# Designed miniproteins, single chains, part 6

Each design is a single chain, and the fold is of that chain. pLDDT is the mean over its residues in the fold that is shown.

## One batch from the design tools (miniprotein)

Design m186
Fold by ESMFold2-Fast:
Structure m186 (fold): chain A 64 residues (1-64)
Amino acid sequence: MAREEVEEYAREAGAPSGVERLAVMRGLRAYERAVSEGLSPEEAKERGIRAAEEAARKFREIEE
């Protein structure tokens, strides 16, 4: 459930910049890492979402 929420949010965050795949990949990797470190699914979801937002934002900075 939390993983699916990260994936969906990452797609939406990446869509305006055309980086949905990158945002999803970065978000899910951060989520999986957090889960492996023993964080709760909700904490892992927050880390995944932030990673996806960061990926989308950094891509916009580079393209400007």
Scores: mean pLDDT 75

Design m187
Fold by ESMFold2-Fast:
Structure m187 (fold): chain A 74 residues (1-74)
Amino acid sequence: MREELLKEAEVAVKLIHAITLLNIGKRTGDKELYEEAIKVAEEAIKLAREVGNDTLARSAEQIKEEAKKLLESL
């Protein structure tokens, strides 16, 4: 239980980090921020699946897809 809760907290932190990178990237047009957001979102997807939290996994996948679309639009 404690270890699973810590992993879920880590997923949540990674999601916030990826969202923050996306929002800064949207303001600055920095390609590297979108690439980092994709990487962090992929880490969040993997960890969310390990803890069996489908809701967090889907949220991370949505962030990854948005970052990818924004990167492709540059």
Scores: mean pLDDT 83

Design m188
Fold by ESMFold2-Fast:
Structure m188 (fold): chain A 65 residues (1-65)
Amino acid sequence: SKVSSEAAFNILLVAMEIEGGEIVKREGDHITVRYDPSSEELRANLEAAKELAEKAGLTLTAEEK
């Protein structure tokens, strides 16, 4: 459901921040995350987060450090 997807997405965002990702902007349904493109862990979590965001009706934008 949308609610379950939103919960999973938020948990994954916290995991990405622990791995060194940074939430640089949150405006309504749009979220921007900055990450080191050499980090395999951040890249994998980012791909999963994009899928969950789509299911939750959110837009996730990634930018490289």
Scores: mean pLDDT 72

Design m189
Fold by ESMFold2-Fast:
Structure m189 (fold): chain A 67 residues (1-67)
Amino acid sequence: MEKWREESLLAMEGVKLTRESPQAGLEKMREAIEKGMLSAATGIAVAVMRHPETAQEATRLMQEFVA
């Protein structure tokens, strides 16, 4: 139960941070990947990929994570 709550909170925080700074959102995406939280990483990736400055790096990180 606690793990699913942590993952949901991380996803929500990452999406919020992406609105303020796409680079901060990208860092939260990396944190989700390091923790093995696929749902959180994917949710943040969708937000980060909407910003041209971070889209390429977010795509690369997702490709490496799911490979």
Scores: mean pLDDT 78

Design m190
Fold by ESMFold2-Fast:
Structure m190 (fold): chain A 70 residues (1-70)
Amino acid sequence: AVELDPERLLEEALRLSGLSAEELLQKLNTDPKFAAELARRLAEALGLPVTDEVLLRIYTELLSLLDSLQ
């Protein structure tokens, strides 16, 4: 199982994207190419392997975190 620190994941996503939480949530839901690239960059930044399982986990966890802030 991949262990993700939710605070660290959110902080890195906001830093790497340069977007607000609301803007980031909207872009993740409307731009699949951006979502895939951000998940890859997050895996690299967090020192995680760039695998489909890890990228999917990062994407779903990030969406859940951003949704909880609305």
Scores: mean pLDDT 81

Design m191
Fold by ESMFold2-Fast:
Structure m191 (fold): chain A 56 residues (1-56)
Amino acid sequence: MTKEELVNALKTLIEESTDPEFQEKLREILKLAEAGKYDEAKKRLSELTGVPEEML
């Protein structure tokens, strides 16, 4: 997954989510990605969703 794809995926997940706690955690991960901390963002997203980092 490219850096742009990660940012777009996070924005989509935030917009589609109805759970405010989950949305808040996704926004924290989005801030990491926008700060250029893509590896940390992928790790946090993997931990939150259960999806392996290699698939992100």
Scores: mean pLDDT 78

Design m192
Fold by ESMFold2-Fast:
Structure m192 (fold): chain A 59 residues (1-59)
Amino acid sequence: SNEERARELLERAREAIEAGDYRTAERLVVQALALSGDNEELREEAKELGREAKRVAEE
């Protein structure tokens, strides 16, 4: 489903953040957000990961 795919993308985004690859993380977050449509929990998680990716880019 789109939700399962969104969760997979968010997991990959977390891995990218841990590796310091914020550009990959941002791309994956945007894709996950697009697939999260009607699921507010996934949308909020994606937005939070997007903020985290921005923070690691500024370090």
Scores: mean pLDDT 81

Design m193
Fold by ESMFold2-Fast:
Structure m193 (fold): chain A 95 residues (1-95)
Amino acid sequence: MELAERAKELGREAAELAREGRGREAAELAAEAGALAAQAAAAGAEKEAAGEAAKAALEGGVEAARAAKDAEEAARAAAGAAAGAGAAAEAGSKV
């Protein structure tokens, strides 16, 4: 599985775990999804694949933040969302 596809799957799983109230697990997966999405964008992954991965990581991070029960879970979720947003910017913006 390439980095972008893995990030997209983890972002989706994070959102699902968040809806089940499993905030800690959701936050961990959201942070991992964000990191992988950023790595995919930095590695020059195809713009469409990188964009989908970034979107999934951002959405997973946002949902995980809503399910967070403490500051640590919220911080991990926010890091995942921020990394996903950064990856989207990187993939969308050629510099």
Scores: mean pLDDT 74

Design m194
Fold by ESMFold2-Fast:
Structure m194 (fold): chain A 58 residues (1-58)
Amino acid sequence: DRTRQLLAEVARRMGASEEVVARLAVADDAEQKELLMRELGLSELEAEILIAQSREAA
């Protein structure tokens, strides 16, 4: 929950649409990685690092 909220906020600051931000806030881990790669153009490794950093900050 906190991790999803932090990830969604980071995505918003990176230029994600409000629709993508809302989807990230309720997505599971696999769906979060897929959304970051497809909507923000991140590599799989970059998406995994961002998710891990959001967990550490939560």
Scores: mean pLDDT 78

Design m195
Fold by ESMFold2-Fast:
Structure m195 (fold): chain A 88 residues (1-88)
Amino acid sequence: ALEEYIKGAIAFDEGNYEEAAEHFSKAAELSTDPDLRAEALYNLGEAYFKQGNYEEAVKAYEEAAKLSTNPAHRELAERNAKKAREAA
C-alpha cells in the first residue's frame, strides 16, 4: 500500500498522471488504513482531474471524503469533488 502510494506521488510530480492514477488506485485497494486509503483516493482524484477524467475524479474525491477521519481533508476532498462536477 505505502510503496504504491509513493510510486504514485513520484509519477504525479513527474506529470505522468496516467501512471500516477494506476499506482494510487492500487494503493487504495491494498490499504487497510482508512486515512491512507482516503489520501490515496484523494490523489487518485487529482490524477484523474489532471487527465480531464472529471467523472472518475468526482467518484475518487467523494470516496476519499467518506473515508477520511480528518475534517480538513474531508472538506478539501468535497470541495474538489464539486470543482470536478462543475468541469464535467
Scores: mean pLDDT 85

Design m196
Fold by ESMFold2-Fast:
Structure m196 (fold): chain A 64 residues (1-64)
Amino acid sequence: SEELKKEMQELLRKIAEDPKNAVETAKKLYELAKKYNDIGAQLVAAMVLNDEEKVKELIEKIKK
């Protein structure tokens, strides 16, 4: 939905503009993206969180 896309874009913007809180913001992005099955947004959040295992899992899902 348009509202969910806007919310995820706002969280992505906050990660860039507020690096001090990037980990906390990325966790919020991950939960929102997981709830709405946005694999791309989950991947971005996992990368910010440096979760290598989750990044590999999500990349495999995107290739399908």
Scores: mean pLDDT 80

Design m197
Fold by ESMFold2-Fast:
Parts: C-alpha cells; structure tokens; sequence
Structure m197 (fold): chain A 81 residues (1-81)
C-alpha cells in the first residue's frame, strides 16, 4: 500500500513537471491499478509499463528520465512482493 502511494506521487510529479513524461506517468498509474485488480498479471503489466516508460525516458531530458526510472523501481518492488 505505501509503495503504491509513493509510485503514484512520483508518476504525478513526472506528468506535472514535463508533458513529455506524461505517457510514462499514465502507463505507471494504469499499471498500478491493473496490478491491484489482477495480482496474477502483475509481472506482465510491469513489463508492459517498463517498456513504455523506457521509450519515453529515451526521448526525455535527463531529469525527467531519473524521475521515470525511480517510479519504475517502485513498480518493480511492488511486483516482487
């Protein structure tokens, strides 16, 4: 639960600071909701979100990339549990 809140806050921050990060933020938020409703699909959802986030990070500034990477780390911790 705490990890979900932290990941959501970070995703919102990504979208708020730079519109370029918005698709990654949306993918992370959607992944959190999907994992909560279908834990059995957690790894599949995480992999999809990570691919989208990685593509966005490659096109974003270094600062936005770091925020995206941090949010993805929280997602990874959620699915490892």
Amino acid sequence: EELYEKAKELARKVAEQDPVGRPAADAILNAIDAIKTNPEKAKEVYEQAKRLADRVAAQASPEVRELIDEAVKYLEEIVKK
Scores: mean pLDDT 78

Design m198
Fold by ESMFold2-Fast:
Structure m198 (fold): chain A 74 residues (1-74)
Amino acid sequence: SLEEVEAEIERRVAEIKELLAATFSPEEAARLNAGVEALKAVLLEQARAGKLTRDQVLVILDWVRREAEAAGAA
């Protein structure tokens, strides 16, 4: 359902933001969080419009999480 997709977007974005806060300086985390919030807005809009499936949203957010982890390791 759309409610399940929206809840999954919220949960995954919150987890990414927690990872960023734990890994980066406050200034860097704030900059990266702005990008994550912009992505969240796009994913919610596209899911609500029926243009993205749950699986597509999860693939995108999983990719973002892995990029955040890799960036934190540098």
Scores: mean pLDDT 84

Design m199
Fold by ESMFold2-Fast:
Formats: C-alpha cells, structure tokens, sequence
Structure m199 (fold): chain A 66 residues (1-66)
C-alpha cells in the first residue's frame, strides 16, 4: 500500500507524524516536497490499515491512497 500525505497547518504536526512513521517497521517514507510525503508499507497489512485509519482521522493531514 502507498499513501500520499499532504500536511496543512503547523510544522510541529508534520514533524511528529513523520518521525512516528519513520520509526515503524515495514514503513518507508520519501519526502516529495516541503509538506508532502510518500509512505510505502512493506510490512504487516493489518498494521498498515491501522496506520491508514489513524492518519485519515487527523484533521490537518490530507491522505490519498495511490
């Protein structure tokens, strides 16, 4: 699964979310721009779905599955 993340709002929310994702096993994060990231899941599908649902619940992040 691949997700395109676009952050709207404070840099603090962006930094916290990106650092958390980088720490996850089977997650690859590629920076595409100042507030835009590609997230690739190579690990457990159940954990990937849980992370997707969590990210979609955040009001200042636009999440697109690609």
Amino acid sequence: MKLLLTFTGDVRQEIGTVLRLIGEPGVEVTRLGPNQYLVTFTGDEKEAQAILEELKSLPHIKVEEV
Scores: mean pLDDT 78

Design m200
Fold by ESMFold2-Fast:
Structure m200 (fold): chain A 62 residues (1-62)
Amino acid sequence: MTLTVEELRELLKKHGLEPFFGATSDEELEAVAQRLIDAFDTNGDGTLDEEEFAKLKEALGL
């Protein structure tokens, strides 16, 4: 499973995490998703693989 910025943004919105990151718009939430991918994307491919996504879920308490 690979997760794009758009898919991660939708996941964050679905789990009600916008206030946690201070995001007030879909554009700000997309910026948050990009930052999270940048932080967990060890390969630099711009997406999260299954292992990287699992680490992100642990960090977010999902």
Scores: mean pLDDT 75

Design m201
Fold by ESMFold2-Fast:
Structure m201 (fold): chain A 70 residues (1-70)
Amino acid sequence: SADEHLRRGLEALRQGKYDEAIEHFKRALELDPNHPGALSLLPFMMFYYKEKGKIKEAGYWLELYIKHFG
């Protein structure tokens, strides 16, 4: 479920397993694009992709954040 992926992603994030956390947050949003918990992690997803030099992907997460919160 989206809730289970959010929970597992947050646990991975707490353990510093950023790549694993991102995959869980992506799966949560695939299952429920309006999941409030997963949407609250969009700034982290934007930062993660920016730090990886994936500027287009970072821009996608920023645009999604603005759509829901801007």
Scores: mean pLDDT 84

Design m202
Fold by ESMFold2-Fast:
Structure m202 (fold): chain A 68 residues (1-68)
Amino acid sequence: SMADIEEARRLIEEAEELLRKGDFEGALEKLNEAQRLLVRAVLDGHVEEAEELGKRIKEIKEKFGIKT
């Protein structure tokens, strides 16, 4: 649903803030929850929005050296 997209976006923003503060574990938890919500959004037909946010998660993980 679009609510899953909105919540995923919020979780990604919270993860970025946690990474800026050095909370790697907290950030990873938020990114993993966001990824779970994006999978649900894809199944609901919100593919384009979910792919865009999924790419953002991958870029964040790559930037901070997190292996997927």
Scores: mean pLDDT 83

Design m203
Fold by ESMFold2-Fast:
Structure m203 (fold): chain A 80 residues (1-80)
Amino acid sequence: PLDKEELRRAAEASIEGAREQIKKAKEALEKGDRKEAIKHAIKAQFLALVAASEGSLAGDEELVEEARRLQKEALKVLEE
């Protein structure tokens, strides 16, 4: 079985990565670079999905909720 503490740390790292990618996507939109915005938003969505899975396996509902919030935020960037 996977160590829950290791999974929790992995989820936290994936959440941080998703946040960074969302910031880059928003920065690209501000500059009018739609292609870069889409690229970063897709990466953010993937990292948030990974974080949700890791958080779920760790039994950390707060991490799962944050990951799902970030997934929705990344999707909104893709719609702009």
Scores: mean pLDDT 86

Design m204
Fold by ESMFold2-Fast:
Structure m204 (fold): chain A 98 residues (1-98)
Amino acid sequence: LPPPTPEARAAADAAVAQAESIYNEGLKKAREFYEKGDYEKAVEILKQALDETARVLLEAAQRFYDAGHEAAASRLGDAMARIGQKLLEEINKIKEKG
């Protein structure tokens, strides 16, 4: 893929940072409920974070793809896979304990 423009790279980095912020906030909130023994609520919060991060990154990736910035769109797809895998691992860990 051709390298993204500086503007497309900066916008892709901003979308990734937004998704990582959602991930970190979701993880923090889920941990609060997990420490209280509310495993069902902890899993619900992580699933909501998974859906929200996927939506943010997918919308940004589609916008970049439509604009011809395939490398930027691919970068967002990689971030979605990485963040999604981390959230699924945390959900599975909580389910094994609840």
Scores: mean pLDDT 82

Design m205
Fold by ESMFold2-Fast:
Structure m205 (fold): chain A 56 residues (1-56)
Amino acid sequence: ADELTREGADYARRASEQAKASTPEEGKKLSQEAADYVDDLIARASQAKRAAEEAA
């Protein structure tokens, strides 16, 4: 859970900086892809946390 959250935040930050160095159009696409990826990571982290709590 903690690792997933950290990885998602790091990915979003790097993607954002790379998008800034690219074209505005490419940046928009990257930004949306990053947001979708982060949203998925949050869902997985939440599920992993529940599974860990239930399994442990």
Scores: mean pLDDT 71

Design m206
Fold by ESMFold2-Fast:
Structure m206 (fold): chain A 120 residues (1-120)
Amino acid sequence: MLEEILEEVRRRIERGEPIFIDLSALSPEEARRVVREVLRLVIEREARDFPLVIVHSPAPEHAGAIMDAVAEVAAEAPLSFKLALTDSPAPEVLEEALRRLEEAPPDVLMVGVGPLPRVA
């Protein structure tokens, strides 16, 4: 599963397409691992201002694990992309997340869509 997600992310970066990842079915530990590896891949590929939308479960522990992974990678290197978190994989919610990322200032690290725990 992780390798399949990384291959799709590589393909989308090469095509200049937005990255959408649904992690809501994964455990918090698995979601943390996936987010960490995806963010490192995006940074390594110098995908500047590349929009990344991550779908998490509504459980606070899940969102927290994803935020921990983001903080860990951000401490290693400056993020070169825009990140949005959402608790819904619905197409209209993903489109709204993408729209907010496209309108966000260059120094925005994370944008919430819906009743999310934080924007930072």
Scores: mean pLDDT 71

Design m207
Fold by ESMFold2-Fast:
Structure m207 (fold): chain A 67 residues (1-67)
Amino acid sequence: SAALEEQLRRAREDAEKLRELAKKDPELYKEVEAAFEAAERSTPEQALGIYQGLAAALAQKLAEEEA
């Protein structure tokens, strides 16, 4: 599905932003890398859920840094 491909691409883009920020936090980096490995071994639908979870974690981390 083209719609699924677009959603997956957007969620992965946000997940990659968290991955970049996580380079300064070894504990978070391990979790993010493990999630990316899981996504690579998953179906597109499962991978979307994983990347969306990482995108939500990015939003939380950014909110904490602004507080």
Scores: mean pLDDT 81

Design m208
Fold by ESMFold2-Fast:
Order: C-alpha cells, then sequence, then structure tokens
Structure m208 (fold): chain A 95 residues (1-95)
C-alpha cells in the first residue's frame, strides 16, 4: 500500500490534472483553440514542477508552484477565454 503522504500527493496531482482537463474541455467547447493550446503546453510543465517539489519533500513549495502556475496560466489564457481564465484563478485560490 502507498504511504499516506504518497496518497495525498497522488490525490493532489489527480485533482490538478482533472482541473486542467476541465479547463481544456470548456475552452474547446467554446471554440477557443488558442486557449486550448496554451493550457496543453503549460499543463505538462506545471505538473513536472509540482512533482519535483513533492520529490524534494516540500508540500508548501508544491502548493505554491501549483497556485502560482495556475495564476500565470490564467493570465496567458485571459485574452482568448476570460471564463476559463476565471476558473483557473478560482482553482489557484482554493489550493
Amino acid sequence: KPSEEELEKEVFRALLLLSLAVAIIHAKNRGNEKAVEIIERYADRLLAEVDKAFAEGNWEKAREIARQGLRELADEVAPYDPETAAFLRRLAERI
């Protein structure tokens, strides 16, 4: 069985992944192709940075990377899909 800490990390990563997938689906359904491209490009990088922080044993750093990354992503998406950007900013506030 995974440790409690490893399960918490996996749950956090799964929720972040699901949130990014929801953002992609919303942008795609609105026809905002540029927003989809931005989110897809950013998602892999953000997840890798969060995973590195967890590997370092630094939960606070992982959460801050996710929060800041979601805010930066929202700012990049805002000119193309302001509703998806608002969703991403709300997620950052909840982390």
Scores: mean pLDDT 84

Design m209
Fold by ESMFold2-Fast:
Structure m209 (fold): chain A 90 residues (1-90)
Amino acid sequence: SVEEVVEKLIEKLRELAKDASPEAKKIIEEFIEELREMVREGAPVEEIKALILRKTGELIHLLADTDPALMAKFAEIVAEALRELAAAEA
């Protein structure tokens, strides 16, 4: 289900945040809170996808030059979540 995909995403984001700088950790924690809010409100999958893409852009702006390893891990987590959301819609 969409809710299961989002919960798995939140778990992976929490693990990622443990190794992040304070600035990156803040963005990741805000992302987790926004994902929880969307699930609580029953937001459509398209809005969840839009949030994922927006937060990806924010983290690329911060991390591409400063922590490319963290950015790569985030990209893998997000790519898996987007693939699983697409499967949940089919």
Scores: mean pLDDT 84

Design m210
Fold by ESMFold2-Fast:
Structure m210 (fold): chain A 93 residues (1-93)
Amino acid sequence: MEEERKKAIEELEKDIKLMREHAKTVPLSPRAQRRLKAYENILKKLKEGDEEGFELWKERQALDERMKATGRPSLEEYEAIEAERDALIEKAL
């Protein structure tokens, strides 16, 4: 829905801004740099009305919701979710 796409754009722009602000203090790792590029690609697709961008954003939201639902994940749980996020990033690149 258009309202959900607008919220997706706003949230992703906020996340990209936070990553860029963090990078001013600590250089982004290669992994974090790939994530930033992937998120910028998803944002571009969302702004262009590409359905693929919205599907990629929904997959990212599902991963973030799983992390939040776990509360304080174990290292193993964290690494499992991050591996799925890395797979999502490869799709977005």
Scores: mean pLDDT 78

Design m211
Fold by ESMFold2-Fast:
Structure m211 (fold): chain A 57 residues (1-57)
Amino acid sequence: SRDLLIRVAAHELGLDAATIRRLVEEQSQEAAARALAELSGLSFDTALNLVRAIREA
């Protein structure tokens, strides 16, 4: 479930679930990945894979 993956990612990254959902749903894949990397400290490639996984769920 997309909602479950968002909640797990939010917990692991120390971010709000609503913030991750907004980035993934309202931004392009690349823009969401860049913003997520900046907020969480993940590499761009790791953030991009996470955004893609959430969208496919």
Scores: mean pLDDT 86

Design m212
Fold by ESMFold2-Fast:
Structure m212 (fold): chain A 119 residues (1-119)
Amino acid sequence: SISLVESGGGTVKEGGSVRLTSKVSGTDFSESLISWWRQAPGELPRLVASISADGKKKWYAPEVAGRATISVDFSKSTAYLDLKNLKVEDTAVYYTVISSTSIGPRLAFGEGVELTVVK
């Protein structure tokens, strides 16, 4: 019943910027932890950024710290990941995960959006 649809990927030049978007439906995500994950070719999935239900606590992985900004627009039921100064190593499938404490230990996963960073 929960759906996460990511968009905003594609092919981007190294040094550029991108906004990845996740449209959330089927849940009130204002009570949920939202996180962005990525999986590069041949690698395990890695946590990139997270934001608390109240928007006040944010975390960023060391490899994107200073280049990434996570945000939410509750009026649009949308989460964003802004990435700047893109590196070829940022090439991955990016997806959102929702973790809700109000419904017990439940996770919902998006299907992902591909980002390819080229030189």
Scores: mean pLDDT 83

Design m213
Fold by ESMFold2-Fast:
Structure m213 (fold): chain A 75 residues (1-75)
Amino acid sequence: SMAEYRAKAAELAKRVSEIRKDIEEIKKTLSPEEQQRLNKIFNEKEQRIAELLSARDFDGAEREIDELRKYVEEV
């Protein structure tokens, strides 16, 4: 149903928003060069996730979100 699709999209968008908040906190401890690198990676992943959500590829979007979370945990 459209309600189910919207609920899933909202859930995944919330996960991306939570990762963004974690990134902003981590950035406070990083050099300007590291901040630029992290911003670039996040922006590229966020764009890819948006493209996958637009295509209704929720499995693909979730995989990209999981990879982004793992990357942030390794910083």
Scores: mean pLDDT 84

Design m214
Fold by ESMFold2-Fast:
Structure m214 (fold): chain A 65 residues (1-65)
Amino acid sequence: MTFQVGDIAVAVKDYTATAVGELSLKKGDKVRILEVPSPDHVLAENLATGEVGVVPAEVLERLPK
């Protein structure tokens, strides 16, 4: 799955942050992609909470505009 800075994505499953700097998500949370440091991880902002952190790309599905 390919993400770009500025993409909006939705969490397809719950994710619990396990390290400092990670973002916890609930299924259905919408995020904005801020950076793509690797193919497997993105830096994102949770649009419901305003929290920012790294999350595995596999828990997200990109939404078109």
Scores: mean pLDDT 79

Design m215
Fold by ESMFold2-Fast:
Structure m215 (fold): chain A 84 residues (1-84)
Amino acid sequence: MEELEKKAEEHIKKGNEADAKGDYVTAAQHFIEAAKLYYEAGNKEKAEFYLRAARSSADGAIVAGDYETAKKLLEEIEKVEKEM
């Protein structure tokens, strides 16, 4: 599972960089992918943590005016939460 966790770490790095730039949509997408990878690796705690981070970024996208894209991201987050 080392490969899955390394991929998750790369997504976290990109998500944090996007979030710092105010690109909340890109940040949310990367945090969703990191959460999926941690879940596949068996790290449920980190998976739940990064889904929460993804939700926060999606909420930031709504505030920034990316309403339609943020709505779809929140729907994806809900689906991933149900699968965990």
Scores: mean pLDDT 86

Design m216
Fold by ESMFold2-Fast:
Structure m216 (fold): chain A 92 residues (1-92)
Amino acid sequence: MGEELYEKGLEAEKKGDYEKAAKYYIEAAIKYDEEGNYKKAIEALKKAGEALTKLEGENRILGLLYLSGAYKLLGKEKEAEEYLEKLKEELA
């Protein structure tokens, strides 16, 4: 379930369809979380954030928030803080 959605996200990303890629990665993250596969859920959330930051406006803001959250969950405090600073810039 989560793996299939993640694979669809990768296919959309390869085609440059970042909006579709983000939707599939978000769905994959939810499914991985439901399955108790938290590591893959965090990886899918990170991929969703990366895809969303290729877009403009609210999608970019959401992507930066997801990246900050994902890196914080991975224990990567410096990267999490870097994405929070970028988020502040987008909101200014």
Scores: mean pLDDT 85

Design m217
Fold by ESMFold2-Fast:
Structure m217 (fold): chain A 65 residues (1-65)
Amino acid sequence: PPLPPEQRYAEMRARLREAIAREVDALLAALDIPREELLERLDEALSESPGLAELARLVREALLA
């Protein structure tokens, strides 16, 4: 049987979080910057980009993991 909607949304969020974490790790390695520095810049950007708040929140969670 198909997954219930709640489980489907949970899987989508988990998949997105995992993809964001992988990209964040790759960017940190490519740019040679510490997680703390990227996190501080992300916090600054969040105050100015409410439309991106959900994506930025997932990136922040990936940086803190």
Scores: mean pLDDT 68

Design m218
Fold by ESMFold2-Fast:
Structure m218 (fold): chain A 75 residues (1-75)
Amino acid sequence: GKEELEELDKKIKEIEEEIKKLEKEIEELKKKLAENPEDEKLKEELKKLELEKEIKEGVLALLEGVRNLLLKKLE
């Protein structure tokens, strides 16, 4: 019952921390790209990190969906 919710909250926290790390890396790359707007390597790296963030945000949304279903079951 509640143990499954606690395990899920732990996984959600882990993904949130990974997303925050990616956000910081994306901000740093955006600053570098602002200084060198035609740097193709920086553009490719930025696209890669933005895609990784989108994937993790998708996983987070799925985990939050599962959490909501578990909360309804606990009512």
Scores: mean pLDDT 84

Design m219
Fold by ESMFold2-Fast:
Parts: sequence; C-alpha cells; structure tokens
Structure m219 (fold): chain A 58 residues (1-58)
Amino acid sequence: MKEKLKEKLKKILVDAGVDEELAERIAETLAKAVEEGLTSEEQALEAARRNGEAIAAR
C-alpha cells in the first residue's frame, strides 16, 4: 500500500483549504487509482492540487 502517497495527497488538499474529511476521501481515491495503475503518482499529485483549488474556491 502506498500510504505515504495518500498522506501527501491529503496534505496538498488540506493546505489548499479542503475540509479534512473530504481531503481524506479524495486522497484515498487518487492513491487507489495510482495503485491500480490508472494514473501516475505525479498525475495524482497534480489532480489533488487542482481539486483542492476548485473545492476551496467554492
């Protein structure tokens, strides 16, 4: 399991202003996508940043 990736993704989302519970769920989804080979770690980190910005903008 790539637990460190999930932590990095969650931190990016929280730092962008996303609620902790929502950030956890998004981070889990992105980390799972990387683990399943659906996306790269770099793409997941970029997706977390973009999602965080979009959600925080409300």
Scores: mean pLDDT 77

Design m220
Fold by ESMFold2-Fast:
Structure m220 (fold): chain A 62 residues (1-62)
Amino acid sequence: EEKLANAVTAIALRIVGLKLEGKSPEEIRAEAVRWADELAEKYGIDPEKLRQEALRLADKVL
């Protein structure tokens, strides 16, 4: 769905930005999960699904 796709894209961009800033892998994962939960609440997305996608993206980028 469009909301999920937009949220995943936003999370991916933030993960890349944090990596470019030199944040640790642990900090990047923690921030990705926190932002996923925030976006899930804001847009009415399944929080478990969005957290799963956020961690998958973090692992791929890290």
Scores: mean pLDDT 79

Design m221
Fold by ESMFold2-Fast:
Structure m221 (fold): chain A 75 residues (1-75)
Amino acid sequence: SEEAERAEMEGAWLYSQGRYREAAEKFAEAARIYAEEGDEESAKLALQHAATAYEKAGDLERAKRAREGELLPVP
């Protein structure tokens, strides 16, 4: 998806700038969009990127929740 890919690119740029919390939010956004489109593989990878960015931001609670898939729609 162009929307999800844009969120991933924004997240990667923010991460490169040391803006880890904002990067994590963009990766989480990409994960939600991928999940809504049925792209579970890309959603899972985006969540791992979000978890890493939250960890870099010192937000260990959100990092754990992202690794557990909490930022995706729950059936």
Scores: mean pLDDT 83

Design m222
Fold by ESMFold2-Fast:
Structure m222 (fold): chain A 100 residues (1-100)
Amino acid sequence: SGFNEAEIKSGIAAIYLGVGNLALQKGDYEGAVELYTKAIELAKGIDPRLEAAAYYNLGLAYSKLGDTEKAKSYFQKAIELAKDVDPELAERAKKALEEL
C-alpha cells in the first residue's frame, strides 16, 4: 500500500474510535462523544465499517448521558451502515436499540 489520503483518514479515524472507547470506559461520556464525532468526520464516505462502529459507540455514549432520542438516532445510523459491511455490529445495534 502506497501513500493514500483515504487510508490515512481511516487510520486516524481508527485512533479516534480507540481513544473514544477508552473515554467511554472511564465514564467520560462527553469526551467519548467528541472523539467518536471526529472518527465519523474522517471515516464518512471512505470507511463504512469504521463509520458504523463509531455511530454505534456514539449511541452508547448518548445512552449513558440519558439522551435516548440521540442514542436511538445513532443506533439506527449504525444499523443502516453496518447491514452490508458488518452484520454482527448491525445485530448489536438492533439489540441496543431494543433495550432503550
Scores: mean pLDDT 90

